# Designs tried in a protein design run: designed miniproteins, single chains, continued (4). Part 16

Each design is a single chain, and the fold is of that chain. pLDDT is the mean over its residues in the fold that is shown.

## One batch from the design tools (miniprotein)

Design m12524
Fold by ESMFold2-Fast:
Structure m12524 (fold): chain A 80 residues (1-80)
Amino acid sequence: SSLERIKRVAEAAREAVSTFDLPEEVKKQILEELDKALEAKDVDTAKAHLTKAVSLFLKHATDEQADELARRMERASAES
């Protein structure tokens, strides 16, 4: 289902972000949004939180971190 796919992407993003060297407060905010995506009961809510997490991440991430996150999210989306 679409919700299961989005939650797989959010889980992969959460694992990746947890390993990245980011400012502690920024990392905490991104992980909180990803946790909200994982707790979501509907597709629209899950997408909104995942989108917010990725947007926050991209404001602070290096190009290398952004590429790594994109690869992990794409892989998780494909492994349905």
Scores: mean pLDDT 87

Design m12525
Fold by ESMFold2-Fast:
Structure m12525 (fold): chain A 74 residues (1-74)
Amino acid sequence: SRAEKVERLAAILQEHARLDAAAARAVATRIVDRVEVSDEDIERIRGYLENPQGRPPEEFLPAPVAAVLRELGL
């Protein structure tokens, strides 16, 4: 569900992108509302943020998802 996707993304952003709970939830909500995000996309976002290896997000994530993260200041 949308709520489950927001909660999962918020937890990932809080843990790996060093956002507080409120900021993480706001960013997760913007991603889910702006882009149709699959469960696989969420897992790819988690993997990238967990270990980015100094590479840009577009090398690991679909271009629309990477663009949303950059536009939101992540």
Scores: mean pLDDT 74

Design m12526
Fold by ESMFold2-Fast:
Structure m12526 (fold): chain A 109 residues (1-109)
Amino acid sequence: GMEKKIEEAVKAVKEGDYLKAAEIIEELLLSGATPKQVEELLKKLKEEGVDNAVIKALEAAIKLVKQGRYDEAAEVVRTVLELIATGDPIKEVGATLLAIGRILDLELE
Protein backbone atom coordinates (compact mmCIF):
# COMPACT_ATOMS: atom_id res chain seq x y z
CA GLY A 1 0.00 0.00 0.00
CA MET A 2 0.79 3.68 0.31
CA GLU A 3 2.87 3.33 3.51
CA LYS A 4 5.27 0.95 1.72
CA LYS A 5 5.61 3.39 -1.23
CA ILE A 6 6.44 6.21 1.23
CA GLU A 7 9.14 4.02 2.87
CA GLU A 8 10.57 3.03 -0.56
CA ALA A 9 10.67 6.71 -1.67
CA VAL A 10 12.49 7.76 1.55
CA LYS A 11 15.02 4.91 1.06
CA ALA A 12 15.66 5.90 -2.59
CA VAL A 13 16.28 9.58 -1.65
CA LYS A 14 18.52 8.55 1.29
CA GLU A 15 20.59 6.36 -1.11
CA GLY A 16 20.90 9.27 -3.61
CA ASP A 17 18.82 7.41 -6.23
CA TYR A 18 16.76 10.45 -7.25
CA LEU A 19 15.50 8.87 -10.51
CA LYS A 20 14.05 5.90 -8.59
CA ALA A 21 12.61 8.30 -5.98
CA ALA A 22 10.97 10.31 -8.82
CA GLU A 23 9.31 7.14 -10.22
CA ILE A 24 8.01 6.03 -6.79
CA ILE A 25 6.71 9.50 -5.82
CA GLU A 26 5.08 9.96 -9.27
CA GLU A 27 3.30 6.58 -8.86
CA LEU A 28 2.28 7.52 -5.28
CA LEU A 29 0.81 10.89 -6.40
CA LEU A 30 -0.91 9.50 -9.53
CA SER A 31 -2.47 6.68 -7.42
CA GLY A 32 -4.30 9.37 -5.40
CA ALA A 33 -2.15 9.96 -2.30
CA THR A 34 -3.95 12.18 0.24
CA PRO A 35 -2.40 15.48 1.43
CA LYS A 36 -1.75 13.79 4.81
CA GLN A 37 0.20 10.96 3.11
CA VAL A 38 2.36 13.44 1.12
CA GLU A 39 2.90 15.42 4.39
CA GLU A 40 4.09 12.15 6.05
CA LEU A 41 6.59 11.62 3.18
CA LEU A 42 7.79 15.25 3.58
CA LYS A 43 8.21 14.81 7.37
CA LYS A 44 10.30 11.63 6.94
CA LEU A 45 12.50 13.29 4.29
CA LYS A 46 13.06 16.36 6.54
CA GLU A 47 14.23 13.96 9.32
CA GLU A 48 16.84 12.53 6.85
CA GLY A 49 18.22 16.03 6.09
CA VAL A 50 17.51 15.90 2.35
CA ASP A 51 18.16 18.69 -0.19
CA ASN A 52 15.98 21.83 0.14
CA ALA A 53 14.84 21.43 -3.50
CA VAL A 54 13.18 18.08 -2.56
CA ILE A 55 11.48 19.70 0.47
CA LYS A 56 10.16 22.62 -1.64
CA ALA A 57 8.98 20.26 -4.44
CA LEU A 58 6.92 18.25 -1.92
CA GLU A 59 5.52 21.46 -0.36
CA ALA A 60 4.34 22.47 -3.89
CA ALA A 61 2.97 18.93 -4.46
CA ILE A 62 0.94 19.09 -1.20
CA LYS A 63 -0.69 22.37 -2.36
CA LEU A 64 -1.49 20.84 -5.78
CA VAL A 65 -2.89 17.60 -4.25
CA LYS A 66 -5.16 19.71 -1.98
CA GLN A 67 -6.56 21.21 -5.23
CA GLY A 68 -6.95 17.76 -6.92
CA ARG A 69 -4.11 18.59 -9.37
CA TYR A 70 -2.30 15.24 -9.17
CA ASP A 71 -0.69 15.30 -12.65
CA GLU A 72 0.88 18.73 -11.92
CA ALA A 73 2.02 17.56 -8.46
CA ALA A 74 3.75 14.53 -10.04
CA GLU A 75 5.34 16.73 -12.78
CA VAL A 76 6.85 19.22 -10.26
CA VAL A 77 8.39 16.47 -8.09
CA ARG A 78 9.66 14.48 -11.09
CA THR A 79 11.24 17.57 -12.72
CA VAL A 80 13.00 18.65 -9.50
CA LEU A 81 14.33 15.14 -8.71
CA GLU A 82 15.53 14.63 -12.32
CA LEU A 83 17.49 17.92 -12.10
CA ILE A 84 19.09 16.86 -8.78
CA ALA A 85 19.90 13.41 -10.28
CA THR A 86 22.24 15.08 -12.83
CA GLY A 87 24.69 15.98 -10.01
CA ASP A 88 25.15 19.42 -11.65
CA PRO A 89 25.26 22.18 -8.96
CA ILE A 90 23.71 24.75 -11.36
CA LYS A 91 20.79 22.38 -12.12
CA GLU A 92 20.39 21.75 -8.36
CA VAL A 93 20.04 25.54 -7.80
CA GLY A 94 17.60 25.64 -10.75
CA ALA A 95 15.54 22.83 -9.17
CA THR A 96 15.24 24.79 -5.88
CA LEU A 97 14.20 27.99 -7.69
CA LEU A 98 11.66 26.07 -9.84
CA ALA A 99 10.04 24.55 -6.72
CA ILE A 100 9.94 27.92 -4.88
CA GLY A 101 8.50 29.63 -7.99
CA ARG A 102 5.75 26.99 -8.20
CA ILE A 103 4.84 27.53 -4.50
CA LEU A 104 4.67 31.32 -5.03
CA ASP A 105 2.56 30.88 -8.20
CA LEU A 106 0.09 28.65 -6.30
CA GLU A 107 -0.15 31.17 -3.39
CA LEU A 108 -0.70 34.17 -5.75
CA GLU A 109 -3.30 32.39 -7.97
Scores: mean pLDDT 85

Design m12527
Fold by ESMFold2-Fast:
Structure m12527 (fold): chain A 63 residues (1-63)
Amino acid sequence: SKIDDILGDLMGYISQGKFDEAASLLKDKLKTLSKSEQEELLKILQDLKYPQVIIDAAKEALK
């Protein structure tokens, strides 16, 4: 799914310590998702306890 692909890409950057690149990717990809998919992705990031900078980037992009 689109969400699974995004999560895979995010984890790739995060595993390399590239948090700014991960946040930028997330903001760009959120623009391609429906509102329901955006809310689902945010919930997954929170439930899996992604780095706070990534969660904050998602929340700011959804305002």
Scores: mean pLDDT 84

Design m12528
Fold by ESMFold2-Fast:
Structure m12528 (fold): chain A 90 residues (1-90)
Amino acid sequence: GVAPTLEVLGDVPKEASAKYTATALSDTTIKVVAENPETGEKSEKIVTDLAPGATKTVYLGVNGKRIQVKVTKAGASAPGATDSVEVKGK
């Protein structure tokens, strides 16, 4: 199957610079992780009830900042299928 896709929305402050990863856990469940490259700290959010082709927006706390992430479930994703994006805030 195709991996889920993710997009970080809005203005990202420098303190929220991170690697954002979306991993398919099941047909309807995606795990979103933000990893701080300087400290190695991770923030995690589980997105549930996501039908094939559907999009959900979730919020992650990254270094005290509230970051909005859009996740799209593309078709039937195999468990463990992953998409990632590195974001440097301004």
Scores: mean pLDDT 76

Design m12529
Fold by ESMFold2-Fast:
Structure m12529 (fold): chain A 76 residues (1-76)
Amino acid sequence: SSKVLEAARKLYAAVKAKDLKATIEAIAELRTLCPNGAFPARDKEPIEVAMIYLSGSKVEMSEEDFVAGIVKIYCS
C-alpha cells in the first residue's frame, strides 16, 4: 500500500531527525494502517517503540532497506 510506504518513510525521516513526536505519530499511523501486523506485546505503546528507535544508535540503513523492514514487521 502506498500509504504504508509513506508512513514508513515518515518514520525513517523522524528517526533520522531524532524527533520524538514525529516518531510516535509515524508509529501510531503504521499501527492504524496495519492493525493485524501490530508490534509484539512488549512494544505495544507507541512511545516505548519510539524510544527504542531513538535510543543512542544512529540509523545507518538506507531508506529503502528501512522501509522494507518496517513493512515486513508491521504489515506481514
Scores: mean pLDDT 72

Design m12530
Fold by ESMFold2-Fast:
Structure m12530 (fold): chain A 64 residues (1-64)
Amino acid sequence: MVTGPTVEESRALAERVAALLARRGKTPDQATPGDLREVAKELGVSPSTARRAARLAAILAAIA
């Protein structure tokens, strides 16, 4: 079974999304679709990718 990017790459993207959301005064779990779209543009990824990364960042923050 083959799964896309590595877990390390997914975590790095989640950290970058969280940092950009923090600059907007948002936590990853509180981000609006508009916030995620702007973050996606800044990172050069799709909004769906940014949304998944934000959810991962929220989970990592909650459970460490």
Scores: mean pLDDT 76

Design m12531
Fold by ESMFold2-Fast:
Structure m12531 (fold): chain A 64 residues (1-64)
Amino acid sequence: SLADKYAELARKIAEWRGLTPEQIEELAKKAEDAGINYEVDRRAKERGLTPEEREKLRAELKSR
């Protein structure tokens, strides 16, 4: 998923920057959430989704 790709990239960048394991995991989780939010917003804009439909889509993407 896009969220997984964002998390993987965040870990790689954080490792290159010399961050601690705790900071790496925290950044990866933040990147994963950002990736999910980006995908939800993109699909909502394309389909004209309501706020309720956006939340349902976010839940579906997180359930993987």
Scores: mean pLDDT 77

Design m12532
Fold by ESMFold2-Fast:
Structure m12532 (fold): chain A 79 residues (1-79)
Amino acid sequence: SALERFLALARKVPEALPYAEQAARAYEDPSASLEEVDELGAKAVETVMKTNPELAGEVTRAAGELMLEEERRRAAAAA
């Protein structure tokens, strides 16, 4: 899944992992806003880009996939 790919990339960068885990919890929490998920995910992406710039393309792609999956899940839950 997009979430598993995102977390796997964040686990390669220990400094980013706390933000990625917070984003994952917000993703699974129906009371959390889309803005909260996006903000926490962005912090994880920024941390990966600063510490491991070679992973920038992969982590940005994974974060984008995660947000699309989150929007889809929320749309399905609202139906």
Scores: mean pLDDT 79

Design m12533
Fold by ESMFold2-Fast:
Structure m12533 (fold): chain A 78 residues (1-78)
Amino acid sequence: RTHTVLLELEEDKKKKKLTINTRSLDSGTTGRGEVDNMDIDDFIRQLKALSESMEELSREETKDKRKVVLRVTLPVAP
């Protein structure tokens, strides 16, 4: 079985901080995490290796920030 999640990723280029906002499309549960010293593209590459499918819904880059919204399907534990 699979679990589908919307991820809103925001990288602060000055602070070198990645903020991860999650919303489960199955349960509606939301979560927030922060990771220091992680590039947004490195995070996406790692997540893609663990996911059954990944769709990039939007990408925005400014001088100070990168923002990417992903729809990801993950395997659920039995």
Scores: mean pLDDT 79

Design m12534
Fold by ESMFold2-Fast:
Structure m12534 (fold): chain A 88 residues (1-88)
Amino acid sequence: SEMEERLKKIVKELVEAVKNKDVERIEKLQEELVELYREMGREKLVEENTKEEIAAEALEELFDDEIAQRIAEGLRYLAELEKQPVPK
């Protein structure tokens, strides 16, 4: 489907952005992925998960390779850091 092709394209571009350490592009692609999940009717996943967790889930769903798995692990770690309380 068109949405599945868009999902694969965004995830492939995210892998390349991570390999190039392009933080601005990583952020943009994560936001685009969240928007696509909303368009796909996956609003509950967007509400229950961070943008990093959504990106990790998409990577795990679409790719079985070592690089994708390592990127997904890194994204889940970043999501955990975001959930830590900010010291007042």
Scores: mean pLDDT 78

Design m12535
Fold by ESMFold2-Fast:
Structure m12535 (fold): chain A 91 residues (1-91)
Amino acid sequence: SSSAELIKQLEEMAKNGKPVTKEDIEEFREKLKELGLSEEQAEKIVEQFLKEKKNSGEMKSAVELLKLMKEQAEKQGKLELLEEKLKELFE
């Protein structure tokens, strides 16, 4: 189950509190494609993550990005929908 491995990797990246590097972004993209996401889907996720770096002046961990996405979905009452979509993407 590569989805569980990806989530654990993202959690490990957040655990040390350092910004995600360009090399980490490329590995993340490759692992998304490994999970069966299309190049377009992987690109959108990576693009969104890079957009956060530009807004904050710093690259955030992918886990922090996912956490922010979950918080926004919860505020809008769409947390369950987001979690189901993430399962579909990662399974």
Scores: mean pLDDT 54

Design m12536
Fold by ESMFold2-Fast:
Parts: C-alpha cells; structure tokens; sequence
Structure m12536 (fold): chain A 112 residues (1-112)
C-alpha cells in the first residue's frame, strides 16, 4: 500500500529527528517528536484496520514500527532525562498494546 509506505517513511523521518534532538540535548523538541511519532503510529494502526490488510502485512508493518520505536527509546535512554525516559517507555508500551490489539482483531476477522 502506497499510503502505508508513505506513513512508514514519515515515521522513519520523525524517529531520526527525535534521535538527533535528544543527542543534541533538546529535550523539549525530542518530547514533541516522540508524541508526533506516537500519533502517526496510531494513525497507521487505524489505517491497517480500516483497509482490512492481511495479518502478514500488518505483522510486517508492526515489526518496522517497533524497530523505529526501539531505536528512539534506546537513544532517549542513553541521552535523555529520567522524566523523558519514563515518558518514552510508557509510550512504547502503549504503542505495543495498540498494535497487538490491531493484530488480534485482524486475526479474528481472518478466522471468520
């Protein structure tokens, strides 16, 4: 899907900017980009459900999103404040929960 690939490319750009911001010590910018990443990832999760993509496609998308989110979290853990780390870890777990729910729904639909 061209729209899915576009959103994944946008997430990659946001992730790279978030990593750059936290390495530069710009925690305010890193926090803004972290929340923008989370919002875009939620939009992607909704799109996967609306388009009723295959389980295999959804799993592949989730793996790519999780890898980007992990890279951002690792950079924040190395360079960010304890407050930013706690916020990033909470958002990472929330994101995983949402995508696991999306996968469960798509699997249930595929089995019907």
Amino acid sequence: SEEVERLLAELEEIAERAIEAVRAGDEARARELLWEFYGRALDLAVLLLERRVSVAEAEAVYRRVEELARRVLEAIREHGSEELVAEAEALYEALRTVFEQVLAELRARAAA
Scores: mean pLDDT 88

Design m12537
Fold by ESMFold2-Fast:
Structure m12537 (fold): chain A 94 residues (1-94)
Amino acid sequence: SALEARLRGVFARLRATLSPEELVDAAAKYLYTVAQETGDYDLVIAVAEEILAEMRADPRVSERDIARMEVVVETLRARKEQPPTTPVRVAYPA
């Protein structure tokens, strides 16, 4: 999707310019905002998991920053699993 390509492109640039600590902060804020605005938690979680995988593969990234990004992924999953607010209608027999 166009949103997926945009998210991937933004984070490719951020990875090139930000420290790992700054990248986690930027990822948390941006991904939470996109998830809230679009409701597309599956896409946002997939992008967050890709960032986490790249951080795990980079020997320059600390275990602390990896753990912080793991919390971002877990938070997004928890938000997705939150029950939708559905109106309950009680029907009485006529």
Scores: mean pLDDT 76

Design m12538
Fold by ESMFold2-Fast:
Structure m12538 (fold): chain A 101 residues (1-101)
Amino acid sequence: MKERVFTEPPEEIGTITLRLTLSSGEEVEVSLPFVRVDKETLEKLAKKLAEELGAKVVSVQPAEKGRELSEEELEKLYNESLEFTKEVLRYLEELHRQRQQ
């Protein structure tokens, strides 16, 4: 996977880390970066993602300069984050299958 580098100042970047269980029973952690999202919004987003994916929330690190998102912005960010995490899981499932053959 190509590593995504953010040029945003650290105070503007928040992170949600989720622990997911693969079909093999192996656990993996996925860290999702969010620009300028406040603590309350990140905690809501982390909870929704964890419930939908059957994952556990490991950590929520808010941006120091976060803002509250509108309901529309939150829904869009949730859908984008969900799709991204599903793609990462699919990649990890395939990688683990190839390694164990």
Scores: mean pLDDT 75

Design m12539
Fold by ESMFold2-Fast:
Structure m12539 (fold): chain A 74 residues (1-74)
Amino acid sequence: SREEEHRRLLEEVRERARELVEETRDASPAQRQAALDAFLAWLGEQARRYRVSEELEREMLGIAGETAAEVARL
């Protein structure tokens, strides 16, 4: 179902956010920014492709914001 697909997408977004933080822990600021830019571009592509609900879009943007803040603190 669409709801199940959206739930799986949100789980993938959370997993990729965790991977991004882990991979950038020892990276340069430029590498961290490049990785974050790639993650945000991927999120935009997924939101467009799956025509996500308002609730899922809010969750995705929340994860993106939290991820950006955590990467900025490295």
Scores: mean pLDDT 82

Design m12540
Fold by ESMFold2-Fast:
Structure m12540 (fold): chain A 68 residues (1-68)
Amino acid sequence: MSPGELRALVLMIGGVLNSTKVPSKSELQKLKELVRRLREEARKLGDEEAVAAADEVLKKIDEMIKKV
């Protein structure tokens, strides 16, 4: 996966979370694990922008988990 492709995927996940109905807690936990994996890949590729984007999405997921 290219750095640009990885960053686009992370941003797309963040955008979908903002525009869809509130997911279940289990769905949010699965998304969190996926984003954590993408963050680790971005870190290995040295894409600091993708890592920062993944951290922002993880923060949003954690906030959503607190509300469900």
Scores: mean pLDDT 73

Design m12541
Fold by ESMFold2-Fast:
Structure m12541 (fold): chain A 98 residues (1-98)
Amino acid sequence: SGEEYAERAEEYARKAEEAAEKGDAEEAARYAALAATAAGEAAREGDAEHARRAAEYARRAARAAMEAGEKGGRRGAESATAAGMSAAGAEFSARLAE
């Protein structure tokens, strides 16, 4: 259900933030990608409310990955860029579910 995907996106957002605090840009970006995937699946369910919530968590996860990437050098920057693009896609999908 859309609610389950939103809850999953929230969990991944928290894990991305924890990884960013530890300076692990690659792990933060990995969790950001997982959050964006969950947000996309919430949008596919046609549940606009949970799709929007999941997209917000995907954005939070991408933000954490980008902040870690700024400190993590070249590989961190690449991972952060990918996470940001995934979050943008999740937001677009959430808007289509409305």
Scores: mean pLDDT 75

Design m12542
Fold by ESMFold2-Fast:
Structure m12542 (fold): chain A 96 residues (1-96)
Amino acid sequence: MYNAMEISGFLKVYLEKEGFEVEDLKAPKSFNDTYAVLLVTNPENGKKFLLEIDTEKKTIKIIDAETGEVLKTLEFDEESDLEEIAKEIVKFLKEN
């Protein structure tokens, strides 16, 4: 099972390579941490999103940082490809 440190670290690097600005609002401090939050900014339009990573629920939520509205929930499991999840997140953020 992926831990929150692995998922948040992977997504941060991937999103930065795709041109987004990423800040750790809640960084996992140990391998037993199950929760992480990234602030993601699209520099082209100034839109801000929260990525809420919860490894106990096996979800990544895309949240509008201004309104707090959950725009999309992605589910993952042990068979999930983090690169495919990251690609889906990037596509969503560029379209919204």
Scores: mean pLDDT 83

Design m12543
Fold by ESMFold2-Fast:
Structure m12543 (fold): chain A 66 residues (1-66)
Amino acid sequence: SMEDVKEEVYKIVDQTLKENPNASLTQLAQLTMNKIQELFDEKKVPKEEGDLIMQEAVAYLSQRVA
């Protein structure tokens, strides 16, 4: 389900932050977006739904680093 995909996306954000405590925001965004895109490709997430989830993930990342 899309709900399960969203949970995995938030886990990717949290794990990327934990694994890269000294990374810049730009590096964190690149790493996070790449891993999320790999998940979308694996799960065959439709582009429209993927774009919305990616937008939410970037917002979540920004909140976590602020």
Scores: mean pLDDT 85

Design m12544
Fold by ESMFold2-Fast:
Structure m12544 (fold): chain A 110 residues (1-110)
Amino acid sequence: MEERPVLEDAVLTVAPGESASLTFEVKGPEDSDALLRVEVENLGEAPARVEVTVTQDGKTQTAEAIVPPGGRAYLVFEIEKGKTATVEVTATNLGDKPATLRVSATLIAL
């Protein structure tokens, strides 16, 4: 199974009560469908709600996780071969201290 990093160690810093987002694009492999695994690690002192939305050919996939301080979440999405998907990661700080999230994403060919 071929794995390719598509986002490496992007950092979102979210103030108390605020939200922050990042957006990136992923192209599916030419020969196969793929899975996109989005990893979120919370390096901060407040829990965060992380919502990931993947849009491809007008179809939308959404998944959410609450990531506590020191926690990790893995969110997995389907990517169609040869097509570009837009990925939006939105983090909302649920606490009264700063949240710092490290976001990585890997494309896994099927």
Scores: mean pLDDT 86

Design m12545
Fold by ESMFold2-Fast:
Structure m12545 (fold): chain A 78 residues (1-78)
Amino acid sequence: TLEAMRAALERLRDELTELGKQIVEAAKAGDYEKARELARKTAELVRRALIEAGVPPELAEKIAETALENYLKLIEEM
């Protein structure tokens, strides 16, 4: 359900915020390889959480891929 998806994402909010800070810090330091690894880790975390919340795997994968693309785009802009 949408409520289950929201609850799963809210549960991850603190971890996603911390990972986001680490991605920004790595990118600012010029460590783009580390920033990209953290972005991929973040997308994988989102994908697994959505699947566990009952989201169809194909949709969870699409959402995670979109999140990854957005992170990679932000890293490239830094």
Scores: mean pLDDT 80

Design m12546
Fold by ESMFold2-Fast:
Structure m12546 (fold): chain A 100 residues (1-100)
Amino acid sequence: APEEELKDKALQTLLSELKYYEVADSLEELAERIGLKPSAHNTVEKVLRTLSYLYLTGQKTTHKELANQVGVSQTTVEKVVAFLRQSLPATVPTPADVVL
């Protein structure tokens, strides 16, 4: 489906940028660096996939709305968003910018 293909491409682009800027080489490493357990990598992937989709479709969200949509704690979303904002160069567009 075009929507799922767009989500997949968006996530792959973000993961490639994270690797290029030496932020993380894997979702497990990313989860650990955010301050979560490595076992939370699937949760991190769901948050990143949804953020990337919202970014590509020009949609805005809040930490609470994103947490409800993904089915995770608001604290987890806040940690992922804050980490992306701090870890990528200010000149690099980030899906974290969709969070108000």
Scores: mean pLDDT 81

Design m12547
Fold by ESMFold2-Fast:
Structure m12547 (fold): chain A 99 residues (1-99)
Amino acid sequence: KLIELIIEELKKAKEAAEKGDVLEALLSAGVAEVAAAVELRITEDEELKERLRKALEHISKAAELLEEDAKKNGYSAKASKEVIEEAVEHLEKAIEALE
């Protein structure tokens, strides 16, 4: 159940990032990060734990990239194309880790 929510929120974060909507991307990525951290604590499946850790690393990197851009340009500003492309790549890798 939580895995489906995590994937859904990561896809929302990716769509928001592709539009340059930094705040919406960060909010959806934040929901996915919290849900992934909860699942990591609850699950007894060691293979799923490893996939969740990999997903969390990529979510964290995407959020860091978007936050750094927002600190320089403001949260209402559209992210730079380079930041969007890198954040999207990390969000895609997070989704891939869980699929």
Scores: mean pLDDT 82

Design m12548
Fold by ESMFold2-Fast:
Structure m12548 (fold): chain A 79 residues (1-79)
Amino acid sequence: SAAQGVLAGGTAGALNRGTIDEMAELASRVGGLPVEAARKGAQRAYDAMRAGNPSLGARAAHETAVEAGGDADPIEVEP
């Protein structure tokens, strides 16, 4: 349904499989972890973000992936 599609679109934007997959793939490349483990970590991080604010979650996830693209800065940073 159209109305459901709009709501799902917004939620999908915040919880987009592409975003989670991108984070998992990046974590796997940076950390040398299996995709399976990297996806678990990405899912946890995403769950933590969305639990606080769904709209913030999408933005934070994207920024985290971008910032973690560096060699020294993994997706889950604890300096």
Scores: mean pLDDT 49

Design m12549
Fold by ESMFold2-Fast:
Structure m12549 (fold): chain A 63 residues (1-63)
Amino acid sequence: EALKKEADNLIIEGENLNKPKATIVAAQKQFDNAVNRAKELPADTAKTILQESLKNLKAAIEQ
């Protein structure tokens, strides 16, 4: 899924920016939880949740 690839790229960017590993791991877990939750939801709702989770992941990595 394209959104997962974007999340993976954000994680790599966070590592390159020397963000604390704990912060990166926590953000990744939140995204993974959203992915698992999305599996139980209709496709349109799942996509919206994943997009919001990706935005939150990006904000956490940039912070």
Scores: mean pLDDT 70

Design m12550
Fold by ESMFold2-Fast:
Structure m12550 (fold): chain A 62 residues (1-62)
Amino acid sequence: SPQRQQAAQQLTKAAQEAMDANDPDLLLQKTTEVAASVPDPELAAGILRAGQTLADTLKEEL
């Protein structure tokens, strides 16, 4: 769906920006913003889970 494509693009940009900054908190913030923009609650929950998992991984690597 167009909503899934838009969410995927936004999530990719958020992940890239956070990785460039080495900032797991920025990743969580941007992922939360993407999830909030998605009207599908199941997709929003998936985005939040993915963001949390990636942020936790980035924190461990430090």
Scores: mean pLDDT 76

Design m12551
Fold by ESMFold2-Fast:
Structure m12551 (fold): chain A 74 residues (1-74)
Amino acid sequence: LPIRPFSKEEFDELLEAILSGDVEKAKELFLKTTDPRQLTAAALIGIAAGKTETVKEVLSKENLDKLDAEAAAE
């Protein structure tokens, strides 16, 4: 379970999903990566843009726990 960062294009897709309020799309993209730094950056941008509820749904405890476990395994 190695950490793999998003490409610029994948990161832009995640940001677009968060900014448009597409929770399902954002969750799908969130689960496709294990890079917590990019996901944190996307979450902060979403919060700054007023998409706090979308960010809360994407950053569920289950998804955060998964990322923490994968980071600890490295």
Scores: mean pLDDT 67

Design m12552
Fold by ESMFold2-Fast:
Order: C-alpha cells, then sequence, then structure tokens
Structure m12552 (fold): chain A 71 residues (1-71)
C-alpha cells in the first residue's frame, strides 16, 4: 500500500544520509540519487496521496542539503 511505498522511500533517504555521514558519498552519487528518486516518485505518483508526495519531496530536499554540507 501507500505506507509501504513511503517506508521504502524513507529507507532510501536514510541510506543516502548515512553514506554522507560516513564520508562514503560523492557529489556525483548525490546528484544521481536526487534524479533517480524524483523519477521514481513521479512514476508512482498515482499510487500516493499528494500530501505524501509533497512530504517526500521536502524530505529529499532536506537530506540533499544536509549531505552537501558533509561533502
Amino acid sequence: GEEEFFNNFKKELNEIKEKAKNGELSQKELEKFKKDFLKKLESIKRSLLEETIKKLKKELEEVVEEAKKLL
């Protein structure tokens, strides 16, 4: 269901955040992650509530900005 999609996206965000924190993330990987995440989210947007999509986009932006500070 929607919660499973949300939890999978949250898991991906947490994995990228931990990679950045551990110094294992490059700028190129971060840019690719952002593009792939947005593409995946767009592909399943009809399976998610609009509010959930907005929340995931906001969390992606926050994770990307936090990761950039650690790079």
Scores: mean pLDDT 81

Design m12553
Fold by ESMFold2-Fast:
Structure m12553 (fold): chain A 65 residues (1-65)
Amino acid sequence: SPLLGTSPEAAEVYEKGVKKAYEEGKLSFEDVQKLADQIDAEADRVGTVSAEQAKKLFKQTLEKA
């Protein structure tokens, strides 16, 4: 899973927020993959991605889409 190294709260942001945005057409498959890759890269670098960091990355992805 792309979020294996994240907090449960960060995983919840991904599962509920990102899935809904994708289903509503606000994010493409490419945007979802880029966000997942960014979260995985941060988790690898810092060990655990916080809910706040996950929300920030999600917001940045929405703003760029």
Scores: mean pLDDT 71

Design m12554
Fold by ESMFold2-Fast:
Structure m12554 (fold): chain A 97 residues (1-97)
Amino acid sequence: GLAKITVKVELEPGPEEEQLRTADVLLTYFQQELKRAGVDVQLVSREVEIDEETGRTFVTLEYLTKVEDAETVVKLFEEAVANMSSVKLVSIEVEDV
């Protein structure tokens, strides 16, 4: 079966160009770690949200992977975020599809 993994991160406040670079670095790093682990994922959606009230910037990513690979994907994403001081992990949700 397949699992859908929804991850939400908050980017450090700063210029839009810097936030876009931060998001690209996160995605590139995560993709390389997935390749090293031999895990296949499909990126289904990428959404950038700016909270108008607080000025906070969030990125939500949805991935599809094999159910047996879901725990590895979650671990690698947590490790990717931990390696970037400009990114905070907000939530990770896993559901069978």
Scores: mean pLDDT 84

Design m12555
Fold by ESMFold2-Fast:
Structure m12555 (fold): chain A 68 residues (1-68)
Amino acid sequence: MKWFDDMLDRLGAALTAAGAPDQGKQIVDDGKKTYQDLISQGVDEKDAAHEALIQASQQASVVLGQLG
């Protein structure tokens, strides 16, 4: 799903801009893995993408909070 990959990449870029490129890459990689794991469990593609993005956004918020 291109929009899902684009959203994850934007989260990673935001973390890189904030000074956390390694954490940004990890969050993107983890988000893609979560999406694939959910698809493998029979979750609908759109629901899997939303769940993976919610988790990635929560992790990004924690990292950004730690950087302040």
Scores: mean pLDDT 83

Design m12556
Fold by ESMFold2-Fast:
Structure m12556 (fold): chain A 59 residues (1-59)
Amino acid sequence: ERKKLIDEEDQRIYDASSDLERLPAVYEEISERYKKLGWEESARSYQFASDVVRESLAR
């Protein structure tokens, strides 16, 4: 079921990709949720993705 949760979150991110302004917040929330669940690798990946999108928006 952990994999199903990841897949659902991934789809939500994909849909939100049309609204780049919202992506950093979405990625950060997912990162914190996964970190609380002990999914360190997934949490770090989403945290990094948040930083990348945030940097893009700052330009």
Scores: mean pLDDT 72

Design m12557
Fold by ESMFold2-Fast:
Structure m12557 (fold): chain A 77 residues (1-77)
Amino acid sequence: MEKEELIDKLVELARQMGLSDEDIEYLRQRLKRMSVEDLEAAVEAAETLLKQGATPEQRERFLAMVDGLADRAAAEA
């Protein structure tokens, strides 16, 4: 799957989780810095969270995971 397709899928999943347009824009900027492998892991995590009902606590953990992966990618790139 192309990187752009993974980013678009993650944005769609984030919207389904109830993230605001502001949070989605923040997320999109972070996702651009991630590797394809990390994006695929994020998609799997987001789909799992949606299946579990996407509580506020789960959304916070998901955003923290994305931030960690994006920050690591920026430091290594």
Scores: mean pLDDT 75

Design m12558
Fold by ESMFold2-Fast:
Structure m12558 (fold): chain A 73 residues (1-73)
Amino acid sequence: SEKVVSETERLVNEALAYIGQGKFEKAEELIEKIENEKVKELLRKFLELVKKGAPEEELEKIAEEIEEELARL
């Protein structure tokens, strides 16, 4: 069903929510639980860019790459 979320997608959504709240340590804990190495690497890169105050366009690019990888699962 379209409403079924994979465990990977659930962890991604929770990690992104914590990143948005500035709870980077909790986000890092969730990212380490992700089994898909490509998704994990993209989320770690996204977190690092957020910590550095990267431009919104750069954050959007990585977010799109994460969505594309999730769509392949």
Scores: mean pLDDT 81

